# Ledger of designs, part 99: designed miniproteins, single chains, continued (3)

Each design is a single chain, and the fold is of that chain. pLDDT is the mean over its residues in the fold that is shown.

## One batch from the design tools (miniprotein)

Design m11429
Fold by ESMFold2-Fast:
Structure m11429 (fold): chain A 64 residues (1-64)
Amino acid sequence: AARDAIAAMLENILRSLGADPELVEQIRDAVRAGDVETALALAEKISPEVAERLRRYVAGEPLP
């Protein structure tokens, strides 16, 4: 559930940025598979800010 939500959110953001569709698909699939390291590496190729956002989402909610 959480991984699917994160994957969908990332796909939406990356599409909005006009990112390469093949890279977007690979990042989405990596997140769904739980391969966070691959997803982060691919996201960084598109945008370091998106990679940082993915890192925060995978880590869960910010500390209160």
Scores: mean pLDDT 72

Design m11430
Fold by ESMFold2-Fast:
Structure m11430 (fold): chain A 120 residues (1-120)
Amino acid sequence: MSPEQKLQEEFAKEVKETLLEGYKNKKSLEELVKKIEELVRKYAKEMNFSEEETEKLVEFARKLTTIFYNGYKNKKSKEEILEELEKEAKKFKEKNEDNVKLLSALNTLVIAFEDVIEEL
């Protein structure tokens, strides 16, 4: 496994654990967003993302976290939450189509959120 793949797997694992802990322990949206943002900033630094790329990842992660939180708090179906998440992911990918490295990090986040939603 490459060092970059190892960092990506650790990041995905930490995101999933944070989301599941937040759900089980009824953490606030503010607490959940702060923890996810910290994980994203750490990963971006380790992957040598620019400040601009890092802020885009942080913005995207905040939006996904908000969709996740509002979904389970409002008792939305898994299908509804996944659809909202996919729509947000599509919009962000369309704005960043030329940045392969950023798109890879986006896909890692989307998959981590989808995995957690499917386990709820």
Scores: mean pLDDT 86

Design m11431
Fold by ESMFold2-Fast:
Structure m11431 (fold): chain A 92 residues (1-92)
Amino acid sequence: DVVLPEALLKKLEPHIQAVVEKLKPKAEEALKNGEDEIAFTAELWKEARAELKAKLAELKKTSTPEEQAILDELEAALDAAFAKGLAELAKR
């Protein structure tokens, strides 16, 4: 488990919120249109993963080496979580 320092968590919150706000309209539109829920969820997770990685890369540019190490661990943990979730969706 990755434990984030409060200062780093505060830096991450706006980036996470931006990703959520960007993807929310796509999720709402797909639900209204009766899209295949599993296929749509897999694509949404792939897009969320890519967006989060991009935001983490931007945050690393202004972070200390210690914060960069924590962000690298967080990115690896997120990659593992997304891979597991996508694999579980593929079984359904």
Scores: mean pLDDT 71

Design m11432
Fold by ESMFold2-Fast:
Structure m11432 (fold): chain A 81 residues (1-81)
Amino acid sequence: SIDDVLEKFRKELSKYLSEEDLEKLVKKIRELIEKVLAGEISLNEFREEMEKFLKELGVDEETRELFVTIASFGVQELLKS
């Protein structure tokens, strides 16, 4: 489920982000996943929006690439279900 993906993501990212920024990110990921599932944006647009949001939060390039990759795999698994 989306909630299971987001909970796992929250636990992994808690090491890198403040609780406030983590909540902002989780909310943004949920919004983007819903848009992908509704056919409003592509998976590539999801990746671009995630990268942009993480950059705005001040996350470094290597960490952004890792997080976008993990989130994208989670979305792909949801699309297969």
Scores: mean pLDDT 81

Design m11433
Fold by ESMFold2-Fast:
Structure m11433 (fold): chain A 68 residues (1-68)
Amino acid sequence: APLSAEQQKERLLAAYEEALAKAKSEAERRRVIDHWIGLLRHEAATSTDPALVAALEEVIAELEARRA
């Protein structure tokens, strides 16, 4: 069953923070951020739920800001 947009956003952010915590260098952190941005862009492009797409776009914007 699909999760709500809010639950999906929370789950994705939690998984991202866990992956980021395992990074040992700045180069590794950037790879994690780039990987997650790519994954979230794919999910946003393939989703048919406007609320989920909006939530994913917010997460992507936050990760882009952290990368810059």
Scores: mean pLDDT 78

Design m11434
Fold by ESMFold2-Fast:
Structure m11434 (fold): chain A 101 residues (1-101)
Amino acid sequence: MERLENLIQGPANPTAEEQKKAKEISELIKEAKKYYELAKEAKKKGNEEEAEKYFEKMKEALEKADELEKSLPALYISALDSLEKAMLQMVVAVEKIAKEK
């Protein structure tokens, strides 16, 4: 029905528990994105320590999502995982290029 639910449900009819875990993974990925935005704002203000702290929180959230994903059939979250990770990797790549020069 809703786009997010359709991405989580996939082509098969997943159990309620599998749907709940997929939702938790989605929330962790969104949390990682928020931490990255906070890191960008801190860097923009010249606060390198705060920026690095938020970047670390982003990585921690991504690791949590990866662990949950291992207990869930990849098929159910493949589209969401692929899109969200691609977006985060693109953001990280842009910052790496900008900082490394």
Scores: mean pLDDT 68

Design m11435
Fold by ESMFold2-Fast:
Structure m11435 (fold): chain A 95 residues (1-95)
Amino acid sequence: SMEELEEIIKELKEILEELEKLKEEAKKNPKSKKLILRSIGLVLRAIGLYLDAKLILEKNKENISEEEKKKLEKEIEELYKEILEKYKEILKILS
């Protein structure tokens, strides 16, 4: 389950990188409805991963130190926040 959490963090980082690439693509093609749909798909995946991460942390709360739990919670929250902010930036370009 902690290994699953590491995979989730990795996938969230990959989603953020894909949104960064998509933002650069959006600047070159600001009228693309396809880029809007692709960004929505990435955000929906990120929401699912975020919820799964929270469930894994709750299930393992007695098996990890409070310091490690807080570190992982902070990393996941910051990644999720960055993903949502990047999505908002993309939507502003594509509007």
Scores: mean pLDDT 87

Design m11436
Fold by ESMFold2-Fast:
Structure m11436 (fold): chain A 92 residues (1-92)
Amino acid sequence: MALEELAREAERSAELAEKLGDKDAAASFRESAAWAREAAADPEAAAREVAAETDLADAPLEEVLARLREGAERAAEDLRELAKKLEEELKK
């Protein structure tokens, strides 16, 4: 759920950035959405990749999965806040 929510919020931010004329930001958000969707389809593979890139390489998979989910929830919340600011700019 958290990774799918992150993907949806990233797509929303991409659409808003595109409407504001920021094509680079829109492309970056779409890449984030694609990653989040792929991670949602295979959370264990995503968790192993994150562990390999961090100091969690030797941590239990369950702990890495919990941190990935928590990180995705925080990122989705941050993107929701960003989307509100982008919508406010579009209304000006």
Scores: mean pLDDT 78

Design m11437
Fold by ESMFold2-Fast:
Structure m11437 (fold): chain A 79 residues (1-79)
Amino acid sequence: MEKRIEAEVVVALALIDYAITKKHLPSLSKEDAVKAIKETIERLRKYLEEARRLGASPEDIQVLEDAIKELEEMRKKLE
């Protein structure tokens, strides 16, 4: 039970970080947006590793992987 709750919390924190970054991107300069995306991707990758370690569901893992992929695509469009 405890590990499952911890995995859910890690996934929730990752998705909150992702949502906050996406919300603020339109208000940032191109350079600041690229930096924010790169820093968020690094944090999301750490959350993803921790979620996997804690036994997060395949569906939750996929949601985090999709979020990272979307941020990487946004970064490429800005660079």
Scores: mean pLDDT 84

Design m11438
Fold by ESMFold2-Fast:
Structure m11438 (fold): chain A 87 residues (1-87)
Amino acid sequence: SVKEKIEELQKEIEERGDEMAAKGEFTPYEVGVLTAQAEYAAEVEGNERFRELAEKARKEMEGNPEFEKGYEEGKKLIEEALKLEKE
């Protein structure tokens, strides 16, 4: 079930990324949310592409409060979902 959630998150990350790329920009907040999701997907599935993208995004957006807000929100949602699956 956690693995199914992660597989859906990976698909949503890719689809959302394509949609945001078509929009021509990423807001720092959106980058934060996607970075949290990419880090989690990389950690669980071992996807090095997502790990590298997340690391790059964190370095480029370091100190941006909108990015940090999005990252915090994304991490919180993922951690809550994982906690429910383990409990």
Scores: mean pLDDT 70

Design m11439
Fold by ESMFold2-Fast:
Structure m11439 (fold): chain A 84 residues (1-84)
Amino acid sequence: SELDKELLRLFKELAEIAMEVPDEDVRNRILTLLSRAAQAIRDGDYEAFEKALEEILAATPESLREKVQEVVDKIREVIKKRKA
């Protein structure tokens, strides 16, 4: 569906922002959380999905927080439309 394509595009954008993180351990943590969020969506587990998004935001360095928040907000809007 178009919503699923948009969701994949936003996840890719979030992964690209994560690659900008200079600390390898923090970068790998965010990428692992992205994988968990993607799996939660496949499983229909919206609680695990939201928890993963919150943990991504918490792990994100302050310098990238605004960029990550913008993409997370767009992901949340796509999920809201998908549930309607």
Scores: mean pLDDT 86

Design m11440
Fold by ESMFold2-Fast:
Structure m11440 (fold): chain A 71 residues (1-71)
Amino acid sequence: MDELTSEAFEALNKAEQAIKQGKYEEALRHARKSIELLEEIFKKEENPSALVKQAYERALELKKEAEEKLK
């Protein structure tokens, strides 16, 4: 659990940094990785923390932003 959470947040941070740098393809890859890891946490935890839920919303937001910028 802790390892998945750490990896998810690392991917989220990389996605956010890539957005700030205009590296939208990198941001999309990292956002997708974060979403996948967070979904694994949701499958294993009956009541995920507010931080995990907020991270998932943020990852979805970053994914959408990156996809919009790549069009």
Scores: mean pLDDT 83

Design m11441
Fold by ESMFold2-Fast:
Structure m11441 (fold): chain A 94 residues (1-94)
Amino acid sequence: MVEELAREASELARLAVAAKLRIENGLNLLAGKERISDEEALRIMEERGREVYETSLAEGKASGSAKPAEELLEREKKELEEELEKGKELASKV
C-alpha cells in the first residue's frame, strides 16, 4: 500500500511540475522570453517524481504507516489542481 501511494504521489508531482512548466513557457513565449527545453522539463519532472517517491517510502518505513504517503498524495493532488486553475485563469485573461 505505501509503495502504491508513493508511486501515485510521484506521478501527480510530475504532472504538477509539467503543468507549471507549460504555463511558465506559455507566458515566457508571450513575453518574448526564453522557454525551458523539453529535455530540461523532463529532467525536472523526473527529479521531482523521484524525490516524492523516496520521501513517501522513507516516511512510511519510519512511521510504519501509510499516512505520510497519503498526506503527500493529497498535497500533490492539490498542487496539480492549483496549477491547472492558474492556467485556466491566465488563458481567460488573454
Scores: mean pLDDT 73

Design m11442
Fold by ESMFold2-Fast:
Structure m11442 (fold): chain A 67 residues (1-67)
Amino acid sequence: SAGDEARVATLEEVRDALLSEYENAQKEAEEALAKGDTETAMKLFKRAQGYREAARLADEAAEQARA
């Protein structure tokens, strides 16, 4: 249905936004680690993992909505 198609499109946009946040957090974590700021790096790596997991869930929801 049109509603399911719109929901899939929204979930794909959410997934892509979360993956972008993951990439940004991962890069910032690596830069912090390179500077010896292990506390900031650890927090950013945790944030990155959160975004990656959220993106995975959004992708799974989009796949289910297509079925």
Scores: mean pLDDT 86

Design m11443
Fold by ESMFold2-Fast:
Structure m11443 (fold): chain A 76 residues (1-76)
Amino acid sequence: SKEKEETIELMRRAINRILAKLSTVLSQDEVDQIKKRMDEILKKIEKALKADDQEALQKALEEYGKVLKEAMEKAA
C-alpha cells in the first residue's frame, strides 16, 4: 500500500540521518558496515509488511534496535 511505502521511505531517511551523524565520530568502514546491516534489516521489514507477517516484523524491528544500540555505544 501507499502507506507502507511511505513508512519505508521515512525509515530510510531516518537511517540516513543517523549514519550522517555517526560519520562525524566513526570511521568510514564502520559507517559502511552499519549501513549494510541497516539496509538488510529494512528489506526484512518491507518483506514482513508486504506479507502481513507480524512475527517477522517484530524480529526485524528487534534486530534494528540492536544494530542502533551497538552503533550508539561505538559512538559514545
Scores: mean pLDDT 83

Design m11444
Fold by ESMFold2-Fast:
Structure m11444 (fold): chain A 63 residues (1-63)
Amino acid sequence: SDVAKAYSLAVETYKKTGSLEEALKAAEEKFGKDAGEKAIKRLKETLETYGTLDDREGVRKVL
């Protein structure tokens, strides 16, 4: 549950700032180092898989 809360905060922070470093800092500061690190790992996996957190930042048109 703490990892899920950290992930939600990391996603929100990344959407506001565009920075994984700020997202990690916010998650670690509020939920602790372990939860923050796991949340950022999940956020990186989401970005790597989908290229974005949704279509909000554009559709990838790479053939």
Scores: mean pLDDT 72

Design m11445
Fold by ESMFold2-Fast:
Order: sequence, then C-alpha cells, then structure tokens
Structure m11445 (fold): chain A 76 residues (1-76)
Amino acid sequence: SALLAFEKEMQELKARLVARAIELAADDEAVTRLIRQMRGEIIERGKKFTPDVYRYAETMAFGIAHEARQAVAAAR
C-alpha cells in the first residue's frame, strides 16, 4: 500500500524532526525554520506516491508540525 509506505516514512521523519526541534528549543526562529522545511519535504515526498497520498500529505505535515511544537514547549 502506497499510503502505508508513506505513513511509515512519515513516522521516521517525525521522530527525527521532534528530536531536532527539542535540541533547538531555546531558538524559536530555528524551530520555525526547521518545521517550515520539514512541511515542504513531506509534501514533496507525497508527490512521489499517489494523488491520494499527496492530498493526505498536507494533513500529515500539519499534525507532525503541531506535535513538534508541543514537544518544544514541553522541553522549555
């Protein structure tokens, strides 16, 4: 399943992003830039799967960004 493969890739990306965001937690600008870059990467990766996965990529990017921001807030 293309969706299952994409979800697995996004879980791995989420783990790396959250860890990196926590390391940068003292720098709001660096965290914002990291999250912006990650959202772009998720959307571009979604384009390589199917149109259904691509439409879902924006929702996934939003959820991962939100979780990263919450992790940063908890680390402060």
Scores: mean pLDDT 78

Design m11446
Fold by ESMFold2-Fast:
Structure m11446 (fold): chain A 98 residues (1-98)
Amino acid sequence: MTEEERLEELREALPALEEEAEELIEKIKNGEIDDLTIARIAQLLYSLRKLAETTPDPEIKAKLEELVKRIEAALDEELKEKVKEYLEKIEEQEKLAK
């Protein structure tokens, strides 16, 4: 894919990523936390960070980084530790797939 095609796909995906982030933040605030929700939070954070690192568009990068910050700000210490454990598992799987 060209960089322009990749950026257009990111622009189209951004509203859905924002909606998922808002849904997960609301679940955190409401105490609606289960293993699936924690795994979804970790997966979304991993995806957002990876996209922010690879995106050449500073506006899109800033929006992705803002979503990461909003999610992290909603997590308490216990949830941060659980999410970190899932993130480490995702990174291990990515390393094995390389």
Scores: mean pLDDT 80

Design m11447
Fold by ESMFold2-Fast:
Formats: structure tokens, sequence, C-alpha cells
Structure m11447 (fold): chain A 75 residues (1-75)
């Protein structure tokens, strides 16, 4: 199956477990940009990372990971 389908599945699960709308919005925006750039593997890692941290209630760490991923994506 395509990496894009797995990305969509991870984002759908993130929407169900995430309670901070800013984390969800940032993850969705970044993943959409990475997919548009053909970086589907990186997009999948971002989506899964955010989902894993949200499930554990590690919201500060999720924000930190998104900050680093956004910096890397800007290159």
Amino acid sequence: DSARRRVEEALAELREVETDPSILRRAEDLVQRLVAQGKEEFALAVARGALSLAREGRYDQARRVLDLAEQLAAE
C-alpha cells in the first residue's frame, strides 16, 4: 500500500486522540506540505510521531518534534 494512504490513516487517528487543536493543525499543515513535495516517507514519520506522543499525553514533546520537523522541511 502507498505511503500516502498510511499518512491519511495516521492523521485520522491523530484527530481522534489529540485535544490541542494547534498541534493537530500544525501536523496536518506540515504533512500536507511534505506530501506535496514528494516527501511521503518524512510525512509519515511526522504523522506517526505526533500520534504516538499524543496517545501518551506528551503534548510539549509533540510541539518540540513539530518545531524540529518544520525547520527540516523549510530546507
Scores: mean pLDDT 79

Design m11448
Fold by ESMFold2-Fast:
Structure m11448 (fold): chain A 99 residues (1-99)
Amino acid sequence: SNEEILKEIEEKAKELTREDLKKKAEELIDDEKLKELILEVLENSDEKELEEMKKLYVLGEINKGKEGAKEGLLEWLAKKLYEEGNEEDLEYIEEYLKK
């Protein structure tokens, strides 16, 4: 079962483009500040970073549908903000996710 889930994640992630993730972020994220942050990070991400985001999006979608997909995108954004030392925007995401 775990091997089947990993294969599904890989196959679905390969079908997603940067533009697909941007459209999904605009559709799923209702907070304007978080939407702007994720779109900026998506535009500036390299292919390796984009691949990690695609997998988190797909894993989330498999587990909880649209809500899980949104959580996956926001978890990836939080990781990027942490790596960049953006403590203020990271705290904003953490508070948003508590609701």
Scores: mean pLDDT 82

Design m11449
Fold by ESMFold2-Fast:
Parts: structure tokens; sequence; C-alpha cells
Structure m11449 (fold): chain A 65 residues (1-65)
């Protein structure tokens, strides 16, 4: 579905963008959460996606500080 494809694309962008600033362990955890969300309803997908993106942004801020 288009939503599944969009989530997969977002996960790839997250990996490319965050990988230099985030540990592999944390990156794996974030990927697992996005993957699990793909089998859930749209609201749960959006919540998981938002949580992962906020966590990634916080990690980038800390790495760049």
Amino acid sequence: SARKEALARAAAILEETAAPYVSQEKLDEMRARIEAAQTQDPKAQAETFNDVMLEAAKALEEALA
C-alpha cells in the first residue's frame, strides 16, 4: 500500500540522516518500532512514527551540541 511504502521510505531517510549521529543499537531499535507500526492502524502508525522522529531529533541535538 502507499502508506506502507511511505513508511519504508521514511525509515530509509531516517537511517541515512541519523546514522552518522546515532548509535547502531539505537538505529536498530528505531527501525524495529517503525517496522512493527506497519501492521497497525493509521493512528498507531502516526504515533509510533512521531515518537521515533522526536527521539531521533533529540539524539541529533545532543550529538551536535
Scores: mean pLDDT 71

Design m11450
Fold by ESMFold2-Fast:
Order: sequence, then C-alpha cells, then structure tokens
Structure m11450 (fold): chain A 74 residues (1-74)
Amino acid sequence: MTLSEEETKELVRETAERLVAESTDPAVVELGRKVLEMIEKGASVKEIAEYVESQPQSVRDEFYRVLIEVLAER
C-alpha cells in the first residue's frame, strides 16, 4: 500500500508517541523522542527512515513492531 508523505509522517508520529509513552527500554524511548523532534523540525520520511535504520537491530525491531500495530488499528 502506498502512503503519502503526510500519512506516513502521521503513522510515524503515532508510533513514536506510543514508544515514548509505553516502552520500558530507554533506547527505544530515546528513538521515539528523536523521531518526534525530527518530525517537528520538518525532516522528510527518508531522513527519519535513515535515522531509524542507523539504530541497533533490537531498537529498530521494536519500532517496526509498534508501527505494524498502529497500521493494523487503521
């Protein structure tokens, strides 16, 4: 399914907000906070994706797990 950049940013924002609110892993919480900061500063989906992909696999896996959960609720 193809999403617009704005729709993708909204999904990523909801994912990051959920990680910050619900995660017990400080590294995952920090990823969520950084992603929210990037969105507020007008970063592109590509820049956000590159940042997430630069993180350790365990942190990336948790981000994508929550992202899939958010997508399934829509």
Scores: mean pLDDT 81

Design m11451
Fold by ESMFold2-Fast:
Structure m11451 (fold): chain A 65 residues (1-65)
Amino acid sequence: LGEQAAERLRGLAEQAKSQGWNKVAAALEKGADQVAASKNDDQAIEAARKTEAAVKAALAEEAAA
């Protein structure tokens, strides 16, 4: 189930906040909520892929500043 994966993503969001990367933290928190809401493995995998894409985009924005 996505619960454990969601907990790990929330932990990463706290680390991102400590670095001042608020956009990365927001992307990770949203991803954690989506993974936790997944009812099957296919939904969890899709949520994880969308989270990865969102985090990469947020990291690029943070790195460009």
Scores: mean pLDDT 78

Design m11452
Fold by ESMFold2-Fast:
Structure m11452 (fold): chain A 59 residues (1-59)
Amino acid sequence: SPVDELLRIADLVGYPVHVVFSNGDEVVFEDRDALRAHAEELVKQGIDPLSFKSIERVA
């Protein structure tokens, strides 16, 4: 699923992770559960969470 694929990418980047989504949502996620919840809401809205603009680890 696109949610599982995004979580796999975030696991490689590391937490906390800063994501800018295609819909303009810009969020820092402290952990995998927070990212999963947000990505699942985007999927419910018909937004592909894998079409993010940027994803990077926050220090």
Scores: mean pLDDT 88

Design m11453
Fold by ESMFold2-Fast:
Structure m11453 (fold): chain A 80 residues (1-80)
Amino acid sequence: SSSDVEKLLKKAEELIKEAKKYLDEGKYDEAMKKVDEAIDTVIKALSKAKTDEEKKKALELMGEALDIKQKVTDEMKKKE
């Protein structure tokens, strides 16, 4: 349903914002947890998406989440 997709997309946006905040704070484990939750949420939204607008938004959020995941991974690799 459209309401389910809207709720999932909003949840993914909130999780992405939290992941960015944790990344900025150097809390890499928390950032990774939030970004993985965002990816799972976007996958659920994509599975339910029926409109091109919903699919486009979900793919944009997936791109943001994957970018954050890469940045968190890179920072964790720098930890001695």
Scores: mean pLDDT 87

Design m11454
Fold by ESMFold2-Fast:
Structure m11454 (fold): chain A 93 residues (1-93)
Amino acid sequence: MDVAEAVKKGNELLKKLKEEGKEEEIERSYELVSEAGKALNKGDREKVREIIEKAKKEENLLALYGIYVVASDLGDEETEKLAKKAIEEIEKK
Protein backbone atom coordinates (compact mmCIF):
# COMPACT_ATOMS: atom_id res chain seq x y z
CA MET A 1 0.00 0.00 0.00
CA ASP A 2 1.26 3.47 -0.91
CA VAL A 3 0.04 6.90 0.31
CA ALA A 4 -2.26 7.39 -2.71
CA GLU A 5 -3.93 4.00 -2.06
CA ALA A 6 -4.31 4.82 1.67
CA VAL A 7 -5.94 8.19 0.83
CA LYS A 8 -8.30 6.50 -1.67
CA LYS A 9 -9.28 3.72 0.79
CA GLY A 10 -9.71 6.25 3.61
CA ASN A 11 -11.98 8.46 1.49
CA GLU A 12 -14.07 5.46 0.35
CA LEU A 13 -14.45 4.27 3.97
CA LEU A 14 -15.35 7.80 5.18
CA LYS A 15 -18.10 8.00 2.51
CA LYS A 16 -19.46 4.58 3.59
CA LEU A 17 -19.44 5.54 7.30
CA LYS A 18 -21.29 8.81 6.50
CA GLU A 19 -23.92 6.90 4.47
CA GLU A 20 -24.37 4.42 7.38
CA GLY A 21 -24.77 7.26 9.94
CA LYS A 22 -21.66 6.20 11.89
CA GLU A 23 -20.79 9.73 13.05
CA GLU A 24 -19.33 8.44 16.37
CA GLU A 25 -16.82 6.22 14.51
CA ILE A 26 -15.84 9.15 12.24
CA GLU A 27 -15.33 11.44 15.29
CA ARG A 28 -13.30 8.71 17.05
CA SER A 29 -11.13 8.32 13.93
CA TYR A 30 -10.41 12.07 13.80
CA GLU A 31 -9.55 12.05 17.53
CA LEU A 32 -7.04 9.19 17.10
CA VAL A 33 -5.43 10.76 14.00
CA SER A 34 -5.14 14.15 15.78
CA GLU A 35 -3.54 12.53 18.87
CA ALA A 36 -1.12 10.54 16.68
CA GLY A 37 -0.14 13.66 14.71
CA LYS A 38 0.58 15.57 17.94
CA ALA A 39 2.65 12.65 19.30
CA LEU A 40 4.59 12.37 16.01
CA ASN A 41 5.39 16.11 16.04
CA LYS A 42 6.72 15.73 19.61
CA GLY A 43 8.73 12.59 18.75
CA ASP A 44 6.73 10.60 21.33
CA ARG A 45 7.11 7.16 19.74
CA GLU A 46 5.65 5.31 22.74
CA LYS A 47 2.43 7.38 22.55
CA VAL A 48 2.23 6.80 18.77
CA ARG A 49 2.46 3.01 19.31
CA GLU A 50 -0.28 3.17 21.99
CA ILE A 51 -2.59 5.09 19.62
CA ILE A 52 -1.99 2.63 16.74
CA GLU A 53 -2.63 -0.35 19.06
CA LYS A 54 -5.84 1.31 20.30
CA ALA A 55 -7.04 1.94 16.71
CA LYS A 56 -6.18 -1.69 15.84
CA LYS A 57 -8.18 -3.05 18.83
CA GLU A 58 -11.14 -0.87 17.81
CA GLU A 59 -10.67 -2.08 14.17
CA ASN A 60 -10.73 1.61 13.21
CA LEU A 61 -9.41 1.45 9.64
CA LEU A 62 -10.27 5.12 8.98
CA ALA A 63 -7.95 6.19 11.84
CA LEU A 64 -5.19 3.81 10.69
CA TYR A 65 -5.31 5.10 7.08
CA GLY A 66 -5.12 8.66 8.47
CA ILE A 67 -2.18 7.82 10.76
CA TYR A 68 -0.36 6.15 7.83
CA VAL A 69 -0.80 9.27 5.63
CA VAL A 70 0.31 11.67 8.41
CA ALA A 71 3.38 9.51 9.21
CA SER A 72 4.31 9.40 5.50
CA ASP A 73 3.96 13.20 5.19
CA LEU A 74 6.28 13.62 8.21
CA GLY A 75 8.79 11.00 6.92
CA ASP A 76 8.34 8.68 9.92
CA GLU A 77 9.01 5.29 8.29
CA GLU A 78 8.66 3.33 11.58
CA THR A 79 5.15 4.68 12.20
CA GLU A 80 4.21 4.08 8.53
CA LYS A 81 5.24 0.42 8.89
CA LEU A 82 3.31 0.00 12.17
CA ALA A 83 0.13 1.54 10.72
CA LYS A 84 0.45 -0.51 7.50
CA LYS A 85 0.87 -3.75 9.51
CA ALA A 86 -2.21 -2.93 11.63
CA ILE A 87 -4.26 -2.21 8.46
CA GLU A 88 -3.14 -5.50 6.85
CA GLU A 89 -4.04 -7.50 10.00
CA ILE A 90 -7.59 -6.05 10.01
CA GLU A 91 -8.05 -6.48 6.21
CA LYS A 92 -7.08 -10.20 6.46
CA LYS A 93 -10.22 -10.91 8.56
Scores: mean pLDDT 84

Design m11455
Fold by ESMFold2-Fast:
Structure m11455 (fold): chain A 66 residues (1-66)
Amino acid sequence: DREELLARLREVARKVAELLKKSKQPFTPNSPIANLLSEVHRALDAGDFDRAREAIEKLEEEIKKQ
């Protein structure tokens, strides 16, 4: 469901913004979080919601490690 994925992406974006505010070393373009965000956008642009869901799940897991 696209609406579910967009809601999850908005929550992820909120958490990433909070991490950037608290981080002394913000994410680089080649960080796991940056790469996964790029993958989510690429999958959504392609209409590949299964790939987008997998990338969002990996992104949520990566955020938990921070």
Scores: mean pLDDT 73

Design m11456
Fold by ESMFold2-Fast:
Structure m11456 (fold): chain A 65 residues (1-65)
Amino acid sequence: DEARRQFEAVLERDDLPPEAREALRRLLADPSRVLVVSGVGPDQGIGEARLGGFVPRAEADEELR
């Protein structure tokens, strides 16, 4: 429930990559898999989640040099 809401909030972000959206949509389609969205990787920030296999950009565009 809470994880699902988190995914929906992330999906509405403008800087979310399409592959991350696909992963989130897949998890949302399978309610059995939508759990623990707070457990992110070592390089993720606040309000992010690894369940989608995505890495949201923080302040600066890291991919753009």
Scores: mean pLDDT 51

Design m11457
Fold by ESMFold2-Fast:
Structure m11457 (fold): chain A 100 residues (1-100)
Amino acid sequence: KKKEEIEKIAKEAYDKVVELLRQMARISTPELRKALEAAIKALEEVYKTGSPEETLDAMKRAAGYAISLAEDEGNPEAVRLAQEALDLVDKAREKIEKLK
């Protein structure tokens, strides 16, 4: 049950982070959208092949990269979405640590 709860928390966080990054891509320039789509694709691959912990690490990297790109573009709405994604990863990690 602990393993199933960890997998559920990681999946719920993954689904929300991917949706936030997709929302960010929809309001971004073509260049930022392309970079975000590549990051989402990389995250999808880690989710399919990796552990829950590896997926959380990949989500954190993707969110951090998204924040950097949005800041460079000067898109405050995109920065906000990327920050929300990072917060979701941190909360998911905290929930998983409480289960260990």
Scores: mean pLDDT 84

Design m11458
Fold by ESMFold2-Fast:
Structure m11458 (fold): chain A 64 residues (1-64)
Amino acid sequence: VEAAVRTLEERARQYKAEGHDEAADYLLGRAERLRALSERTPLTPDVAQALADVAIARADEIAE
């Protein structure tokens, strides 16, 4: 889970640096939700990574 959260946070920083604030904010929100979910419900690494991948794909659409 931590690796997936870090991937989202790193991608968000990249988008912020590029001026894609909306995409960055979206990914930061997803990272917070994923971390919160993992605290309450055990997530397998593959599920956490799949959720991160979907969030990144959506952010890419927002950023275009």
Scores: mean pLDDT 76

Design m11459
Fold by ESMFold2-Fast:
Structure m11459 (fold): chain A 83 residues (1-83)
Amino acid sequence: SDLEKLLKIVEELSKKFIESKEKILKAKSKEEIEKVLKEFEKKVEEAFEKLDELPESELIEQVRKAAEDALELLKEIAKKKAP
């Protein structure tokens, strides 16, 4: 179902967010942080492509917003971690 596809997208984004946050916190260089941010940004782009295949709804719009907010949060964590 479309709801099951949406749930899978949310689960994959949530998992990638947690993994990316941990990698940023453990990063030893600015280059490592930048690589993690680019990988997460690419994951958000891939998620948006999958969301575009589903019928638009308020729930899908909320998922898009949550993904953008997650990326911004990772960028802020990265800024605070940078020496």
Scores: mean pLDDT 84

Design m11460
Fold by ESMFold2-Fast:
Structure m11460 (fold): chain A 85 residues (1-85)
Amino acid sequence: EVSKEQLELAEEYLEKALNSKDPRERDFYAMVAVLLAEGVPESVARELARTIMEKIPGKNVFLNLVETSRDPLSERTKEIIEKYK
């Protein structure tokens, strides 16, 4: 379902999020990491994250979306969320 390579790429984006100083940039990379962990291809994940960030202003966009999500989250996605907090 989700390849090892896809999960490794998700971890790389999580590291980018954790190393970014800008709150909006952190949220963007965290969203890409989660979408990758859910099996979304990188190009689509980046485009979806960009679209979400354009529609939702302010800080903590990623954590607010996670709290309101109705979709079941994979264990890998839950790990990413926990590390990002």
Scores: mean pLDDT 77

Design m11461
Fold by ESMFold2-Fast:
Structure m11461 (fold): chain A 78 residues (1-78)
Amino acid sequence: MEPLPKEEQIARLDKQLEEDLKKAKSEIEKLQLIASYNIYKEAIETGMPASEVVEKQLKVAEQIKNSDLETQKKLAEE
């Protein structure tokens, strides 16, 4: 009668992340996956709307992707 408990939803996400991490071969790829799934878990815990989840996932993935080369390059120039 009641919706799935938050703990079960989070456990399913943890299992999916574990499978995805096994396929990841680079540290950057693992960090992007972890960040994406952490946003999903936060959304479940806080009741964040799906549109906001997608926006946060895209922004964080872009920051991680760019910071590995672009940010270190800028720091070296300063």
Scores: mean pLDDT 70

Design m11462
Fold by ESMFold2-Fast:
Structure m11462 (fold): chain A 88 residues (1-88)
Amino acid sequence: MLFYRLTGEKITDEIIKELEKLLKENKDVKYFEIEKIDEHTAIVEVVTTNEESVLELLKNFAKENNLELKLEEDYHINLLKEAVEKAI
């Protein structure tokens, strides 16, 4: 499962719905969930058989909507690191 962060000046519910439609129509996407954290940030969770195809779709969407895309590869590692640092 891959996690992507989208950030921008304003992420509207309409932008989220457009992204949901694109992901739903992509044959390489087996599962997705989009969580709007605030007006500036959304997290996209994707299960895919073709990571490159999904990354290209998300990069194109981000460019068209003036958003920044970041892959959260270390999300689980960063959570574990934070827990260990609090224990030391």
Scores: mean pLDDT 75

Design m11463
Fold by ESMFold2-Fast:
Structure m11463 (fold): chain A 92 residues (1-92)
Amino acid sequence: EAIELAEEVRRRGEELIERGEEARRESRTAAVTLEELEELERLVERAFGERGRELAEEARRTLLEQGVEGARIVGERLIRAAEELIRRTREE
């Protein structure tokens, strides 16, 4: 069900924000591993289809270019996208 995938994306976005804050406190440059990033990309593509591919690519780029700062940006973006998908699915 689309709602389940959207809720998982929202959960991952919230985790990404938390891990970004932890990484900053520990003076790390990356909030997630490449494996975790690939898993997130697959989840986003499954949840949003073709639009998900663009969203996943933007997330990868932001995380690689901005490190821990990118984690908050990507996390917030994923939460908003997931909430909109949940709202539209429940309306329909």
Scores: mean pLDDT 78

